Designed miniproteins, single chains, continued (2). Designs and how they scored, part 80

Each design is a single chain, and the fold is of that chain. pLDDT is the mean over its residues in the fold that is shown.

## One batch from the design tools (miniprotein)

Design m6770
Fold by ESMFold2-Fast:
Structure m6770 (fold): chain A 85 residues (1-85)
Amino acid sequence: EPEKYLEKAKEYYKKGDFAKAASYLHQAWEIAVKEGKRTPAAEEAARLFQKLVDEGKIKGAKIETSPATVENWENRETKITYETK
């Protein structure tokens, strides 16, 4: 399930549509967090999202994780915010 969104994100990234790529990466991460699972797809989605921020292709991106749960992946609360364009 998260892998499906990651695949869509990679398609849009290759096309240079970074706003849509960021949206799909966000969805992949959000689903993995909601399921309480640490997956390779979720980690890759987070890395690609950060790469888009670092390259200036999206603005104001921030990934926030609850400090009390940072060491407990399954019970972690994460919020992602970003600006596109």
Scores: mean pLDDT 64

Design m6771
Fold by ESMFold2-Fast:
Structure m6771 (fold): chain A 72 residues (1-72)
Amino acid sequence: DAKEREEARQAAEGGIKIAKGLIEKGKKSGSKELLQMAYDTAKEGAKIAESDKELKERAEKVAKEAEEEAKK
């Protein structure tokens, strides 16, 4: 159903935005916990966006950024 697809797209976009915010906060504070939350949030976004390749790739890229920052 078109409405369900649009709701899933909005949820995935929201998750990506939240994850990006958590990465910025985690980087500023040196908080590995915030970076882990960013990773988990971005991974959830990728799962919701699984039928949208472009949105899924964006979410996976954000998850990878959070993971790389947490390794520092």
Scores: mean pLDDT 81

Design m6772
Fold by ESMFold2-Fast:
Structure m6772 (fold): chain A 82 residues (1-82)
Amino acid sequence: MKIPLTDEQVDAEIARIKELYDKAIELLKQGKDPSLAASYETAADLIAVALLSFADLTPEQKERILKTRDEGRARVDAVEAA
């Protein structure tokens, strides 16, 4: 059984996903710990996958989570390519 989430709860989870991608990007730009950066990216990805797999999301909520993940991944890739 999937758990329905409020828009406020979805907003909180999106904020967490963004924070984890931002931490990964910061570490990559600093060149200090690529393994830790990869761990933050993986944590963000896993939260997104868990929400998409186990939460009873509206189509709009699902799209927002997918967009957040896809934009986060693209930002990480862009920093790694630079």
Scores: mean pLDDT 84

Design m6773
Fold by ESMFold2-Fast:
Structure m6773 (fold): chain A 100 residues (1-100)
Amino acid sequence: MAEATVTAPIGGGDSALVTAGGFEVRVYASAWANGGVGVIATDAKTGEVLGQAVASAPRNGTGEGEGIAESAGYRAKVHVKATVIGDTAIAHARVEVTPL
């Protein structure tokens, strides 16, 4: 399990690199003008999508979302808590990758 905090402008995105389940995981967060904040966790070495989650956060508010994905080689759980302040979104992502 790993945690990342990514700060993104509304209409943009940013990323952080963490380690979870023996994977180097790139956590990319994107913030949308309609109040959606999406997080995609990828294997930084292969670019394979491990899991994703979306939170609906109102402007100057908070939201949470969770996604679970299972493949033949691993199970990934992604949780995002998003806070939107003005034109900035702060995504707190928790990524759990369990080898199968």
Scores: mean pLDDT 78

Design m6774
Fold by ESMFold2-Fast:
Structure m6774 (fold): chain A 91 residues (1-91)
Amino acid sequence: SEREIALLEAATSITLAGAYFNIEAAKRALERGDFELAKKFLEEAKELIKIAQELIAQLKKAGADASVIAKYQAKLEELKKELEEVEKKLK
């Protein structure tokens, strides 16, 4: 239904924004030399990325347009790349 798709889109957008926020917070923590805080923000970002993947799968199952799914998948892949780059600095 339109309502179901709209709610899933909102949830996906909020979840991806949360992942972005946590990755950016991790970067700032690293700039300050706070490796423990950076790790905590990255753990939160990883969890939100997993939730976003599940929400995108639900959007697909609910019959959301391919263009809508592609938009969220592109954002998800960008965030995965940023997360990997930050993780490499913690090793």
Scores: mean pLDDT 90

Design m6775
Fold by ESMFold2-Fast:
Structure m6775 (fold): chain A 83 residues (1-83)
Amino acid sequence: MEEELERKIREIEERYARLAVEEGKVDKQALLTGEEVRKLLLEYAKKTGKTISEIELAQRYTAAALRTIGLVEDMLLERRRAE
């Protein structure tokens, strides 16, 4: 269950990272990543009957947004190095 949740978060991060590279709007896509991950975490807590603290929620969606920025930076560096 947790493993499935982590997989879904990674899929969201990768999707928004690709969009950020294509559009050149890194901050926008990172913020959208955070919002979608936040919603996913809240839905997961609701479905499993588990409580997620405000701090844990903030830590997890912020980490997802930051990982998305990191993925974008890696993709842009690869693109520039290929030139």
Scores: mean pLDDT 82

Design m6776
Fold by ESMFold2-Fast:
Structure m6776 (fold): chain A 102 residues (1-102)
Amino acid sequence: DVQKLLEQAKELARQAVEAHRAGDRQTALFLLIEASRLVDEAASLLSDADAAKLYQDMAEFYAKLAEEAEKAGDLAMARVLQGQAQQFADKAAEYAAKAAAA
């Protein structure tokens, strides 16, 4: 279930990049919001330690998508994806701190 949620989230994020490249900013934003919700749902099913790892893996995934968007010349989307990567990295640090305190 967690793995299926993460694969769906990654696919929605990739679709968001393509939608933004096609000029559909509203669809891109919707897909990124839905992808983030699926990541949070997956994390909610896990321990704090496993949630931290999941958020770190997603931060790295979004950072790679941002690099790909930048190389494609979509600087606006690259900036949005960098922001999402940072938000996931912040959540990873929060859950890692909770796990260490337990």
Scores: mean pLDDT 89

Design m6777
Fold by ESMFold2-Fast:
Structure m6777 (fold): chain A 88 residues (1-88)
Amino acid sequence: DSAEKFYNAPSEEEKKKILKEILEEAMTKEGIEREELLKEMEEVMAKLPASLAKAKAQLEAAGASEEDWKKVEAVAEAYELLLEILKE
């Protein structure tokens, strides 16, 4: 349900709110420090352009729908917003 809430969020502010709530709960439950998570996200983001290019090529080869493309872009948006939240 978290993914659907994120995809259906009407604004970037609402998307950030959803991600902040999920992140805070996950960090508390798992005992993950904000700095460690930020470092991991920066490494993921450094690889993201190559990963997205590969995913897009695979989807194109498979005859992917517009909906599949939107899901790939939503994942990229989620990582970008999460990185912004962690840098606050």
Scores: mean pLDDT 73

Design m6778
Fold by ESMFold2-Fast:
Structure m6778 (fold): chain A 102 residues (1-102)
Amino acid sequence: MLEERIERAFRVAEEGRREGRVLAGAAEAGAILAGLSEEEARELVAALEAGDAARIAELEAKAQKNYERYLKEGLEEKIREASERILALLEPAAEELRAAAE
């Protein structure tokens, strides 16, 4: 169910924040919300870091297909709300990272 996927995405985002992987955790959470599994989301982030264009394209195509299904099922607003909640969790850590980068 979408609710279970949202909870999984939140867990991954929180774990990333605690581990100092704030941006990678957020990217993994976004991929889970888009319709990837937790394993596929981590693989997507690894592929992005490695510049593996073929694997990135494959995983993005899968996420796109799942997202189109969510739009058809009228779940777009729930995904948007979940994305906003994840971004809110990152705001304090994002400010801390910006301060460290200065």
Scores: mean pLDDT 73

Design m6779
Fold by ESMFold2-Fast:
Structure m6779 (fold): chain A 72 residues (1-72)
Amino acid sequence: EELRRQLEEILSKYVPPEVAKEIADEAVRRLDAGASVAEVTKFVANKLLEYTSVDEASQAAREVAALLRAHR
């Protein structure tokens, strides 16, 4: 729950809230299924590229990676 909310907060800076929620939900699902921080970060970056620029997607991916490392 906490991680999902923090992911939504980061992503909502780059994409509409509904899209941010969808990406955060899928990211948490993948982490729960055993995906690595690198795999989840790549998934988020690829999804953001459908909605935003390469620079924005890269910035968001760095913020996501930092958050996921904090939660391990």
Scores: mean pLDDT 83

Design m6780
Fold by ESMFold2-Fast:
Structure m6780 (fold): chain A 89 residues (1-89)
Amino acid sequence: MREELLERARALQERVDADAPRIREAAAAIDQAAWDALVARLGPRVRALIAELDANRDTDPERALEVEAELLDLLEEAHEEVVRLVEAA
């Protein structure tokens, strides 16, 4: 379980690192309204999951793993949406 989350996190980091040069090149051309909408939609949920993870880390390890999985799913979705914004730029 934890090993699967670590493997997924590493895979996401590798994708982010691979896409970083393209994102930097496209940064000035990214639709600002679309970016602001993405942040407004995903930001509160990311913050809520981080807070829930912190609350459960020491007291409920099983719930903490579930929250880590949800956070990773959300971060994977966020990366895909950033790549779509870059492709549209």
Scores: mean pLDDT 80

Design m6781
Fold by ESMFold2-Fast:
Structure m6781 (fold): chain A 82 residues (1-82)
Amino acid sequence: SAEIERLKEKVEEALRKAREMITVEGLSPEEAIKRLEEEGADPVAVLLLRLHVRKGLTEEEVLAEAEKAGVGEFIRALLAEE
């Protein structure tokens, strides 16, 4: 699916930016995520980054949070691709 492929690319780009903000600018993971939100990053990519930073979440918990945000189908497909 072209939408899932674009979502994966946006998530990968957001992850790279977050890593640069943390390693180069010295921001905390929470500050990096907030800055991405403020810069107009894709809301689904921001959600996935927030869930990734909490690392203790299972795939089921990640999907539950995504469903609350109205993007459960996209997240389910993305998790299946790993």
Scores: mean pLDDT 65

Design m6782
Fold by ESMFold2-Fast:
Structure m6782 (fold): chain A 104 residues (1-104)
Amino acid sequence: MSEEQEKRLKELEEKAKKEKDEEVKEAALEALELIKKEEDSEVQEAALEALELALELKNVEEKLRIIEAVKKLLENREKLSSEQLLRALEGLVERAKFYKRYVD
């Protein structure tokens, strides 16, 4: 992991710890631990972006839904190709951007 990515991970961990919703906090911290273990830099970057954007959402239900999806994708890493993981994570990034635009 680069020093820049380690800094991003620490900043995200602090944001997750400040979450008022306990389910969001737990899911975000679990997702971060899975992201730390990811060896593919493109998959790691997409997962980090999806989690960062999800944590910026005001809607708790959608925030939790996106974070849980990131977690589930990374938990099933060995069942998915890096291409499939990237496409799914990029879809979650676009979903978070869409919700921030129209719902938040």
Scores: mean pLDDT 83

Design m6783
Fold by ESMFold2-Fast:
Structure m6783 (fold): chain A 79 residues (1-79)
Amino acid sequence: RPPLVQGLLAVIDKYLADPSLSPEEKAALQRLKDWLETVPPGAAENTALAISGYLGYPGTKGIEQNLLPLIRAELARRA
């Protein structure tokens, strides 16, 4: 898998192990992981790039900085 996709999966695994996250946040992260593991490699890489750029901060490829805000925004839209 591309390094950016591996980085995204590693961050998801760290958050899934974090006891401070809500069940809804963990369920959303698990769905994202399952999706990334089943889609074509190009789709997974495009998703990792979109997450990396979600907040538009210059010079950062910080998936960690962007992932939880994106998950929280998605949960808020579904509420």
Scores: mean pLDDT 70

Design m6784
Fold by ESMFold2-Fast:
Structure m6784 (fold): chain A 128 residues (1-128)
Amino acid sequence: MEKDQELLEKVKDEDPEVRLEAVREAGTNPNVEAQRKVLLEGLKDPDPEVRRAAAEQATRLNLVDVLVEASKDPDPEVQRLAAEGAYRLFLLGDIEGAKKVAEALLTHPDPEIRELAESILRGAKALE
């Protein structure tokens, strides 16, 4: 679809404001594959504000693979958003998705995020 192609072009734009808009607009796109592609590109962005927006959209959309990549980001705030996403997945019953994101967060520099990750993994084990 033309809208999906436009978002994929905008997320690679030279202007970080255009890339940020593309990432935010991806959150309302009805095509989940297009959302995933745009948000994964947004997580590779040199601007941490664009990467944070991509992680926020992935959290709202419950996109496990995007949240796993966000959990590996060098920005602690992007990793924190991935932790919020993992907790949301756990509350929604996507235990396997929550585990995948939480495992990557166990090495986070923030002890609060590590504790949240360990809590998710303990909760997942209790549901076996």
Scores: mean pLDDT 83

Design m6785
Fold by ESMFold2-Fast:
Structure m6785 (fold): chain A 90 residues (1-90)
Amino acid sequence: SEADEKLKKVADVVLKLIQEAEDKGLYDEKLGERLNEIMAKLEEAIYAGDWEEAKKYLDELIKLIKEYAEKYPELKKTAEEAIKTIEEVR
């Protein structure tokens, strides 16, 4: 479904960011927990068909990914790619 495709694209780029953070020894537990919380809320909104609520969580993901890249500049390129993908879904 379109909902499954959009959620998968967002989940894939968030997972890539987390995997790169782990590989570089830059995994931030608090930021990771916040990412997981927003992803759970996004999934609920998408499957409920509430695109207004889903866009709110997509905006919160973009904001949090920007915070992650600001704290860990080594992740900047992967974060920028993730943000671009999320903006295209939004």
Scores: mean pLDDT 87

Design m6786
Fold by ESMFold2-Fast:
Structure m6786 (fold): chain A 82 residues (1-82)
Amino acid sequence: MTLEDVAAELEVPIRLYEQGKLEEARERARAVLARLGIAVPADASAEELVARVARILGNIYAALGELEKAAEYFALADELLA
């Protein structure tokens, strides 16, 4: 999997989120994050991409009313981009 492939896959959960298909958006975004975690260990080489996925998951969880989970993902994104 290339960074370009992952970026293209992020378009799907973003579009689903914009359409209000929150459960589908969550499932697709989590799948992208899980696959990225398997392909690239938790190190600096992919932190921008992981932060981007974490941010979209934060938005999805907030829209679902799961504010605690949303806060966790936003904090992860901020930490990785700081």
Scores: mean pLDDT 74

Design m6787
Fold by ESMFold2-Fast:
Parts: C-alpha cells; sequence; structure tokens
Structure m6787 (fold): chain A 107 residues (1-107)
C-alpha cells in the first residue's frame, strides 16, 4: 500500500518520498488518520511547516476534516518551538502505540 511504502521511506529518512506516498494514501482515503499523522511527521522532519499548513488547510476546507484540524493545532505547537513529541504530548495525542512507532522510525 502507499501507507506502507511511505513508512519504509520514513525509516530510510527519505522524507520527500515519504511525503509523496502519504499524500497518495490520503488521496485514496482522505479520512485516514494514520496517513495524516505520518505525513505531518515527514513535513516536520523536513522543516516544511508552510507546506504542511497549506496541505492541512486545504484538507480541512475540502472535507471539514477533524483530523486536518488536529494537524493544524499540532503545527501551531511546533511553531511555538516544541519538538514533534512535545507537540503530540501537549495535544494529549502521544499514545504508547504512536511513541513506539516514532521510536521504530528513528524519531
Amino acid sequence: SYLEKGKEALRNKDYETAIEYFEKALEEHPMNSEAMFYLFIAYVQLKKLDEAKKFFDDMFEKYSDAIAFVGLQLLGEVEKGKSLKEALEAMGMLSPKLRKELEELGI
């Protein structure tokens, strides 16, 4: 799947390729929260916060997507100078499963 190809690219620190695959995964399934979070991770690792904001703004406008709104809130926390993990923790979203996934991705 595009999701699995994106996750492999993230593990290899090929963040540009990861973004491409996660965007394709979301084009097929716009409400896929897992693909949305991994896309956010890839954008943050590349420090492409403006591109991330545009993508989440576009998704929220098009789908009224609660997940895209959460992505915008996470970006706000990162823009305050928090790390990815600190932003997720501040939003109450750093679950044990997500923490393990980030560790496996070398993040």
Scores: mean pLDDT 81

Design m6788
Fold by ESMFold2-Fast:
Structure m6788 (fold): chain A 79 residues (1-79)
Amino acid sequence: SEAIEHLRRAAQLAVRSGPEGLPVANAAGMALGYAEDGDLEKAIEYARRAKELARRAPLPPEVREEILRELERGIEALE
């Protein structure tokens, strides 16, 4: 689904950002797992958690913006 693709891209971007991206990657990965399992409520919860973590993570602005964009599109596709 489009939601799964967006959540996967967010998680991959966060992982590739190194240690500073790990909290975001973990939350986005949980959102992806719940989305794949069909638990839309938890998928949205963890995707929103990932957005909050991404906003405060010490990542390059361009990478942070791309992660936030992918997470927002994932949430929209789950709703």
Scores: mean pLDDT 87

Design m6789
Fold by ESMFold2-Fast:
Structure m6789 (fold): chain A 70 residues (1-70)
Amino acid sequence: MEELLEEAARVLVESGLVTPEQAEEAKEQLLKSKDPAGDIRLIADGLERAGKEEAAERLRRIAEELEKLE
C-alpha cells in the first residue's frame, strides 16, 4: 500500500505539475484517506484535463492495484 502511494507521488512529480514537497503532502493525505484509490482517480482526472494523459493512466493503474490489495 505505502509503496503504491510512493509511486503515485513520483508520477505527480514527473508530470511537472507539482513539486516534490507537494507530492509528499499528497502522499501523507492519501495514507490518512478512507478511499485512497478514489482520491488517486480524482487526481488522474485532473491530470488528463491538463493534457498529461500518460501520467493519468499510470495513476489509474496504481488505483486499481490498491483496490486489489483490499
Scores: mean pLDDT 80

Design m6790
Fold by ESMFold2-Fast:
Structure m6790 (fold): chain A 65 residues (1-65)
Amino acid sequence: TEEEKKILEEIKPTLSETAQRVADYLIENLGKPVDGADIAEALGISLSTVVKALKEIQEKIKEYL
């Protein structure tokens, strides 16, 4: 949604470099079904790294709300 895109763009500069790459992928794929494996393959990083980045993004979203 437009709101999800705005939140992701607003929190992006507060994220680690890896989490910023994951956030960029999420912004580009808003409204599409995306799981951790899709992100890992697209960015060439491990699934465990994606999971940690997604947790970081989720924590920052909660702080933004």
Scores: mean pLDDT 80

Design m6791
Fold by ESMFold2-Fast:
Structure m6791 (fold): chain A 68 residues (1-68)
Amino acid sequence: SKREKAIERLEKALEAGEFPDPVERVLARTVIEWLRAGKDPVPGLERLAASDSPVAAGARKILEIIRE
C-alpha cells in the first residue's frame, strides 16, 4: 500500500542519516507513527512546510519522501 511504502521510505531515510537535526528526526518518527495509526500526516506537514518554523525544511523533505 502507499502507507506501507511511505513508512519504508521514511525508515530508510532515517537509517541513511538524512535527518541530522534531532527535532526533524522526532518529526519523521511522529509521521511514521501517524501513518501506522492510519492517520493522514499530509495536511499538517503542508502547514509546517509553508511556515517560518525551523522544521519547515524537514517537513518539506518528509513530504517529498512519502509522496515518492
Scores: mean pLDDT 84

Design m6792
Fold by ESMFold2-Fast:
Structure m6792 (fold): chain A 71 residues (1-71)
Amino acid sequence: SDAAEQAAGDRGTRAVPAALHIVKAAEALKNGDEETARKHYREAADLLGISEETARRMAENVLKGEEGIAA
C-alpha cells in the first residue's frame, strides 16, 4: 500500500507542475515564442518521464483546443 500511495502522491505532485508547463508552452506557441515553449516542453517531459516531443504534442493539443472554442 505504501509504495502505491507514495507513487500516486509523487505522480500527483509532478502532474500539476507538468500541466502548468504544458499550458505555458501552449501560450508561448500562441505568441510565436518557440524558445520559451521548448523550455516548458523540457520541464514537463522531465516531470512526467516522457519525451520532449510528447510534451510538445500535448501543448499543441491544448492550443488546438483553444482554437476550437474560439471558432
Scores: mean pLDDT 70

Design m6793
Fold by ESMFold2-Fast:
Structure m6793 (fold): chain A 68 residues (1-68)
Amino acid sequence: DEKIKKLEEEVAKASEAGDREKAAEAFYELGKLVGVPEEVLRKGAEALKKGDNDGVQEATIELLNAKQ
């Protein structure tokens, strides 16, 4: 899905650029689209805003599980 790929790219690009707010927004939209639980989305978005790599990794695993 083009929208999913675009959101994945936006998360990666914003994170690389240090735009944590934009990365968190794109992550939240991506997770909602693929059916990630809201609590996981909230934790992932906050982890992205803070630059918490461990929290981002946990949320990413949930995203991958939801996409399957």
Scores: mean pLDDT 75

Design m6794
Fold by ESMFold2-Fast:
Structure m6794 (fold): chain A 89 residues (1-89)
Amino acid sequence: DIFEEVKKLIEEGKKLLKEGKLEEAKRKFELAEGVALLIYAVFGKKEEYEELLKEVAEGYEKIAEELEKKGELEKAKEARKLAEDARKA
């Protein structure tokens, strides 16, 4: 189940985020986004694709919040831009 693989990547990203491993969490969400894009291109399941990208965007937003707490404002802005781009898909 290819949708379950994307969900697994999102859950791995959430776990890394809770562990404070922000760069590793970001990489998991980036991978999930790429696989979701491939699923949409091959299978045309727009609604499922949009739901997966919404969860990815929420992950990027949480990364931005944690970066803001650490004073890493430029990295936080980058993460917020990634979230905005994912929400526009």
Scores: mean pLDDT 85

Design m6795
Fold by ESMFold2-Fast:
Structure m6795 (fold): chain A 71 residues (1-71)
Amino acid sequence: MEVRLLVTTTKGREGVERAAEVARASPGTVAVERVSDDQVLVTFRDREAAERGGERLGADPDVAAIRPAPP
């Protein structure tokens, strides 16, 4: 089952662009969508991919929050 994470950054456009790049490089990423100036929505193939992708995204100090998004 696909898992979606909403990523919020503190650096606006720059933070969103970096988060999108990290997400696209993460194995199991299906889609990356910019939702706002400071948020990107990442869709992962499964829960395992989302856990690994979330860890990679959370390593960026400019990532303020990562939250599950409804399917």
Scores: mean pLDDT 82

Design m6796
Fold by ESMFold2-Fast:
Structure m6796 (fold): chain A 65 residues (1-65)
Amino acid sequence: VQQIIDDYTKSDEEKKAAREAIAASERGGDALQATLERFRNELKFSDEQIANIKHVVDKVHAAEA
């Protein structure tokens, strides 16, 4: 899991956000969507940064399948 985060995120803020998104995804799709929207609005993440975080979540889910 940590390796996937490290591969797809560059900054400490993105790594922290990716971990929070993974935790939110375990609570359900609505929680994940709310967390990603919070990152966009509060942390001012770009669409590309949000896409990278979504990619990390998808990779983690695939690895745990």
Scores: mean pLDDT 75

Design m6797
Fold by ESMFold2-Fast:
Structure m6797 (fold): chain A 83 residues (1-83)
Amino acid sequence: SPRDQAVAEAVAGILLAGMYYEIKRAEKNKVPKEEFKKEFENMKEQYKDTIRELESLGTSSGTIEHFKKKMEELEEEAEKILS
């Protein structure tokens, strides 16, 4: 339903914001790399589950592609921290 899709999109947005926040904390040396990796991977798994839910709800391919691209951008930033 449009309501279920809106809720899933909101959850995806919250998870993106959380991952971005953890990247910024790690960049400021406020979190050990191992702790950052664990927290980031946990949010990433939840995000992937949310994207699968959006696909199941019939969300447009363009919207799904947008969320996948945002995740790839955050993964690139996380790899820079973990390198």
Scores: mean pLDDT 86

Design m6798
Fold by ESMFold2-Fast:
Structure m6798 (fold): chain A 92 residues (1-92)
Amino acid sequence: KREEAAELLLEAAELLAEATPDPERAREIREAGRELARLAREGMSPEEIVAGADTLVAEAEHIARTGSPEQAALARRAAELARRAAEIAREA
């Protein structure tokens, strides 16, 4: 379950970064995804993982409303994966 949550967080962050037109913001999203994945693998603080995943979902929902159809599709997929990771973290 830890590895599943970590993989979901990494994939969500990568899709969200691809949907993000600002290269600096895309780098920040990828960095956040890597940190959340590390926490998940270490089994540290489920609350931190849930909060981080919820932040990715909020950013993804913003891009889904404001971006192109392609960006919106990537962002919606990222939100699905982040929500799944948060559910796994809550069950831990």
Scores: mean pLDDT 83

Design m6799
Fold by ESMFold2-Fast:
Structure m6799 (fold): chain A 85 residues (1-85)
Amino acid sequence: GELGFQLLEQQLEVGRQLVLQSGTLTRPEDRARRVALIEAGIALAEALLAQIRDVVPDPLLRQLEQRIAEMRALAEELLAKFEAS
C-alpha cells in the first residue's frame, strides 16, 4: 500500500517535470525518444494506480485518475506542438 502510493506520487511529479522540460527539444530523434519516455511513464502510473485501486478511497481515486488524465493531455499537447514545428 504505502510504497505503491509513494511510487505513484513520485511518477506523477517526474512525468509533469519531464513534459515541462521537453518543450525546448528541437531535434526529431530527441523529441521521439522523449515522447516514448513520457508515454512509458504514463503507462507506469496507470499500472501503479491499478495496483492500489481497491485500497484507495473513492475521492482520492478520482483525483489520481484525473491527474493521470491531465498528464496524458499534456503529453498529447506536447506531441501536437512537436508535429507542428
Scores: mean pLDDT 81

Design m6800
Fold by ESMFold2-Fast:
Structure m6800 (fold): chain A 113 residues (1-113)
Amino acid sequence: RDLELLSLALAGLLAAIEMSRTTPLSPALLERALELARTHSARELFARLVALMEAGAAPEEILEYALATALRAMEESGLPEARELAERLVRGEISLEEAAERLGALLDEALAA
């Protein structure tokens, strides 16, 4: 379960990084992503993210769902390290790239266990 949630979180972060190259992460977009993360499961958000990417949706919409997927999956994982990472990302204390690197390390640890 943790492995699946960490994988969803990493997928969300990687999609967010790709979209952020052409679309700014505004405070308004972050607020919308947080609302989605509070009101939907990581699995629901990921399914929507995949559908939006397949449909060629606007980069801003893909970024919103990508970030929401990552934040919700980190919260649902129940791992203190993943939760702290989500909180730092929301506060702008860590970049999307740094969050993906640290989350990848947590995923590697979960795979080794």
Scores: mean pLDDT 85

Design m6801
Fold by ESMFold2-Fast:
Structure m6801 (fold): chain A 75 residues (1-75)
Amino acid sequence: EMLELMSEAGELFERMEKLYKKAKEKNDKKTEKKISDLGSEFTEKYDENKDDPEKQKELLKEAKEELKKIEKELE
């Protein structure tokens, strides 16, 4: 369970990094900021909920949904 959550968080950050690079290449400062803010907020909340795996799963789901919205905005 914890290993699965950590793996999903890692995948999320890899996707954020790739998307951040694309936004930077497009000179889209607004999208760069959105990705940076999403990553910071996710990391902070995830760390706050270390003892609550259910909440960590919810946070991962929410972050993935927000990242998908950002991906669509770059299209």
Scores: mean pLDDT 80

Design m6802
Fold by ESMFold2-Fast:
Structure m6802 (fold): chain A 71 residues (1-71)
Amino acid sequence: MLPSPEEFQKIKELAFKKAKERFPEEKDEEKLEEQVLAALLASYNPNYVPQSEFEKELMEIVEESKKEVFG
């Protein structure tokens, strides 16, 4: 199911928090936030294939975050 705008924002914020915990060496938080947002948007495209291991891990974080937001 597609999220509401408020659910989308909660998933994004939770995924960004998880990404910072998983990649604490990444000091460019703006770049990390942009990559998390890109992975979140890609997660709603059923034909999308991750282009890197890093993107695959971010998409896994996004799926974990969706499960926590929806219960």
Scores: mean pLDDT 79

Design m6803
Fold by ESMFold2-Fast:
Structure m6803 (fold): chain A 60 residues (1-60)
Amino acid sequence: MPVTEQDVQDALRAAGDRTTGVLSDAELEDVVRDLARKHGVSQQTAREVYNRLAARQRAA
């Protein structure tokens, strides 16, 4: 099943509930690894979806 930007948003919200404030780079890497494992895709594929979402949010 392909990972979507919505899947990344949902995972980031869940990770945010665990921490107060901004996620660290290590915590973001954990989210990417979990998404890759859950959706049966490579970590690179999950990271590419995350990078697209992050770029859109920063450009808005």
Scores: mean pLDDT 71

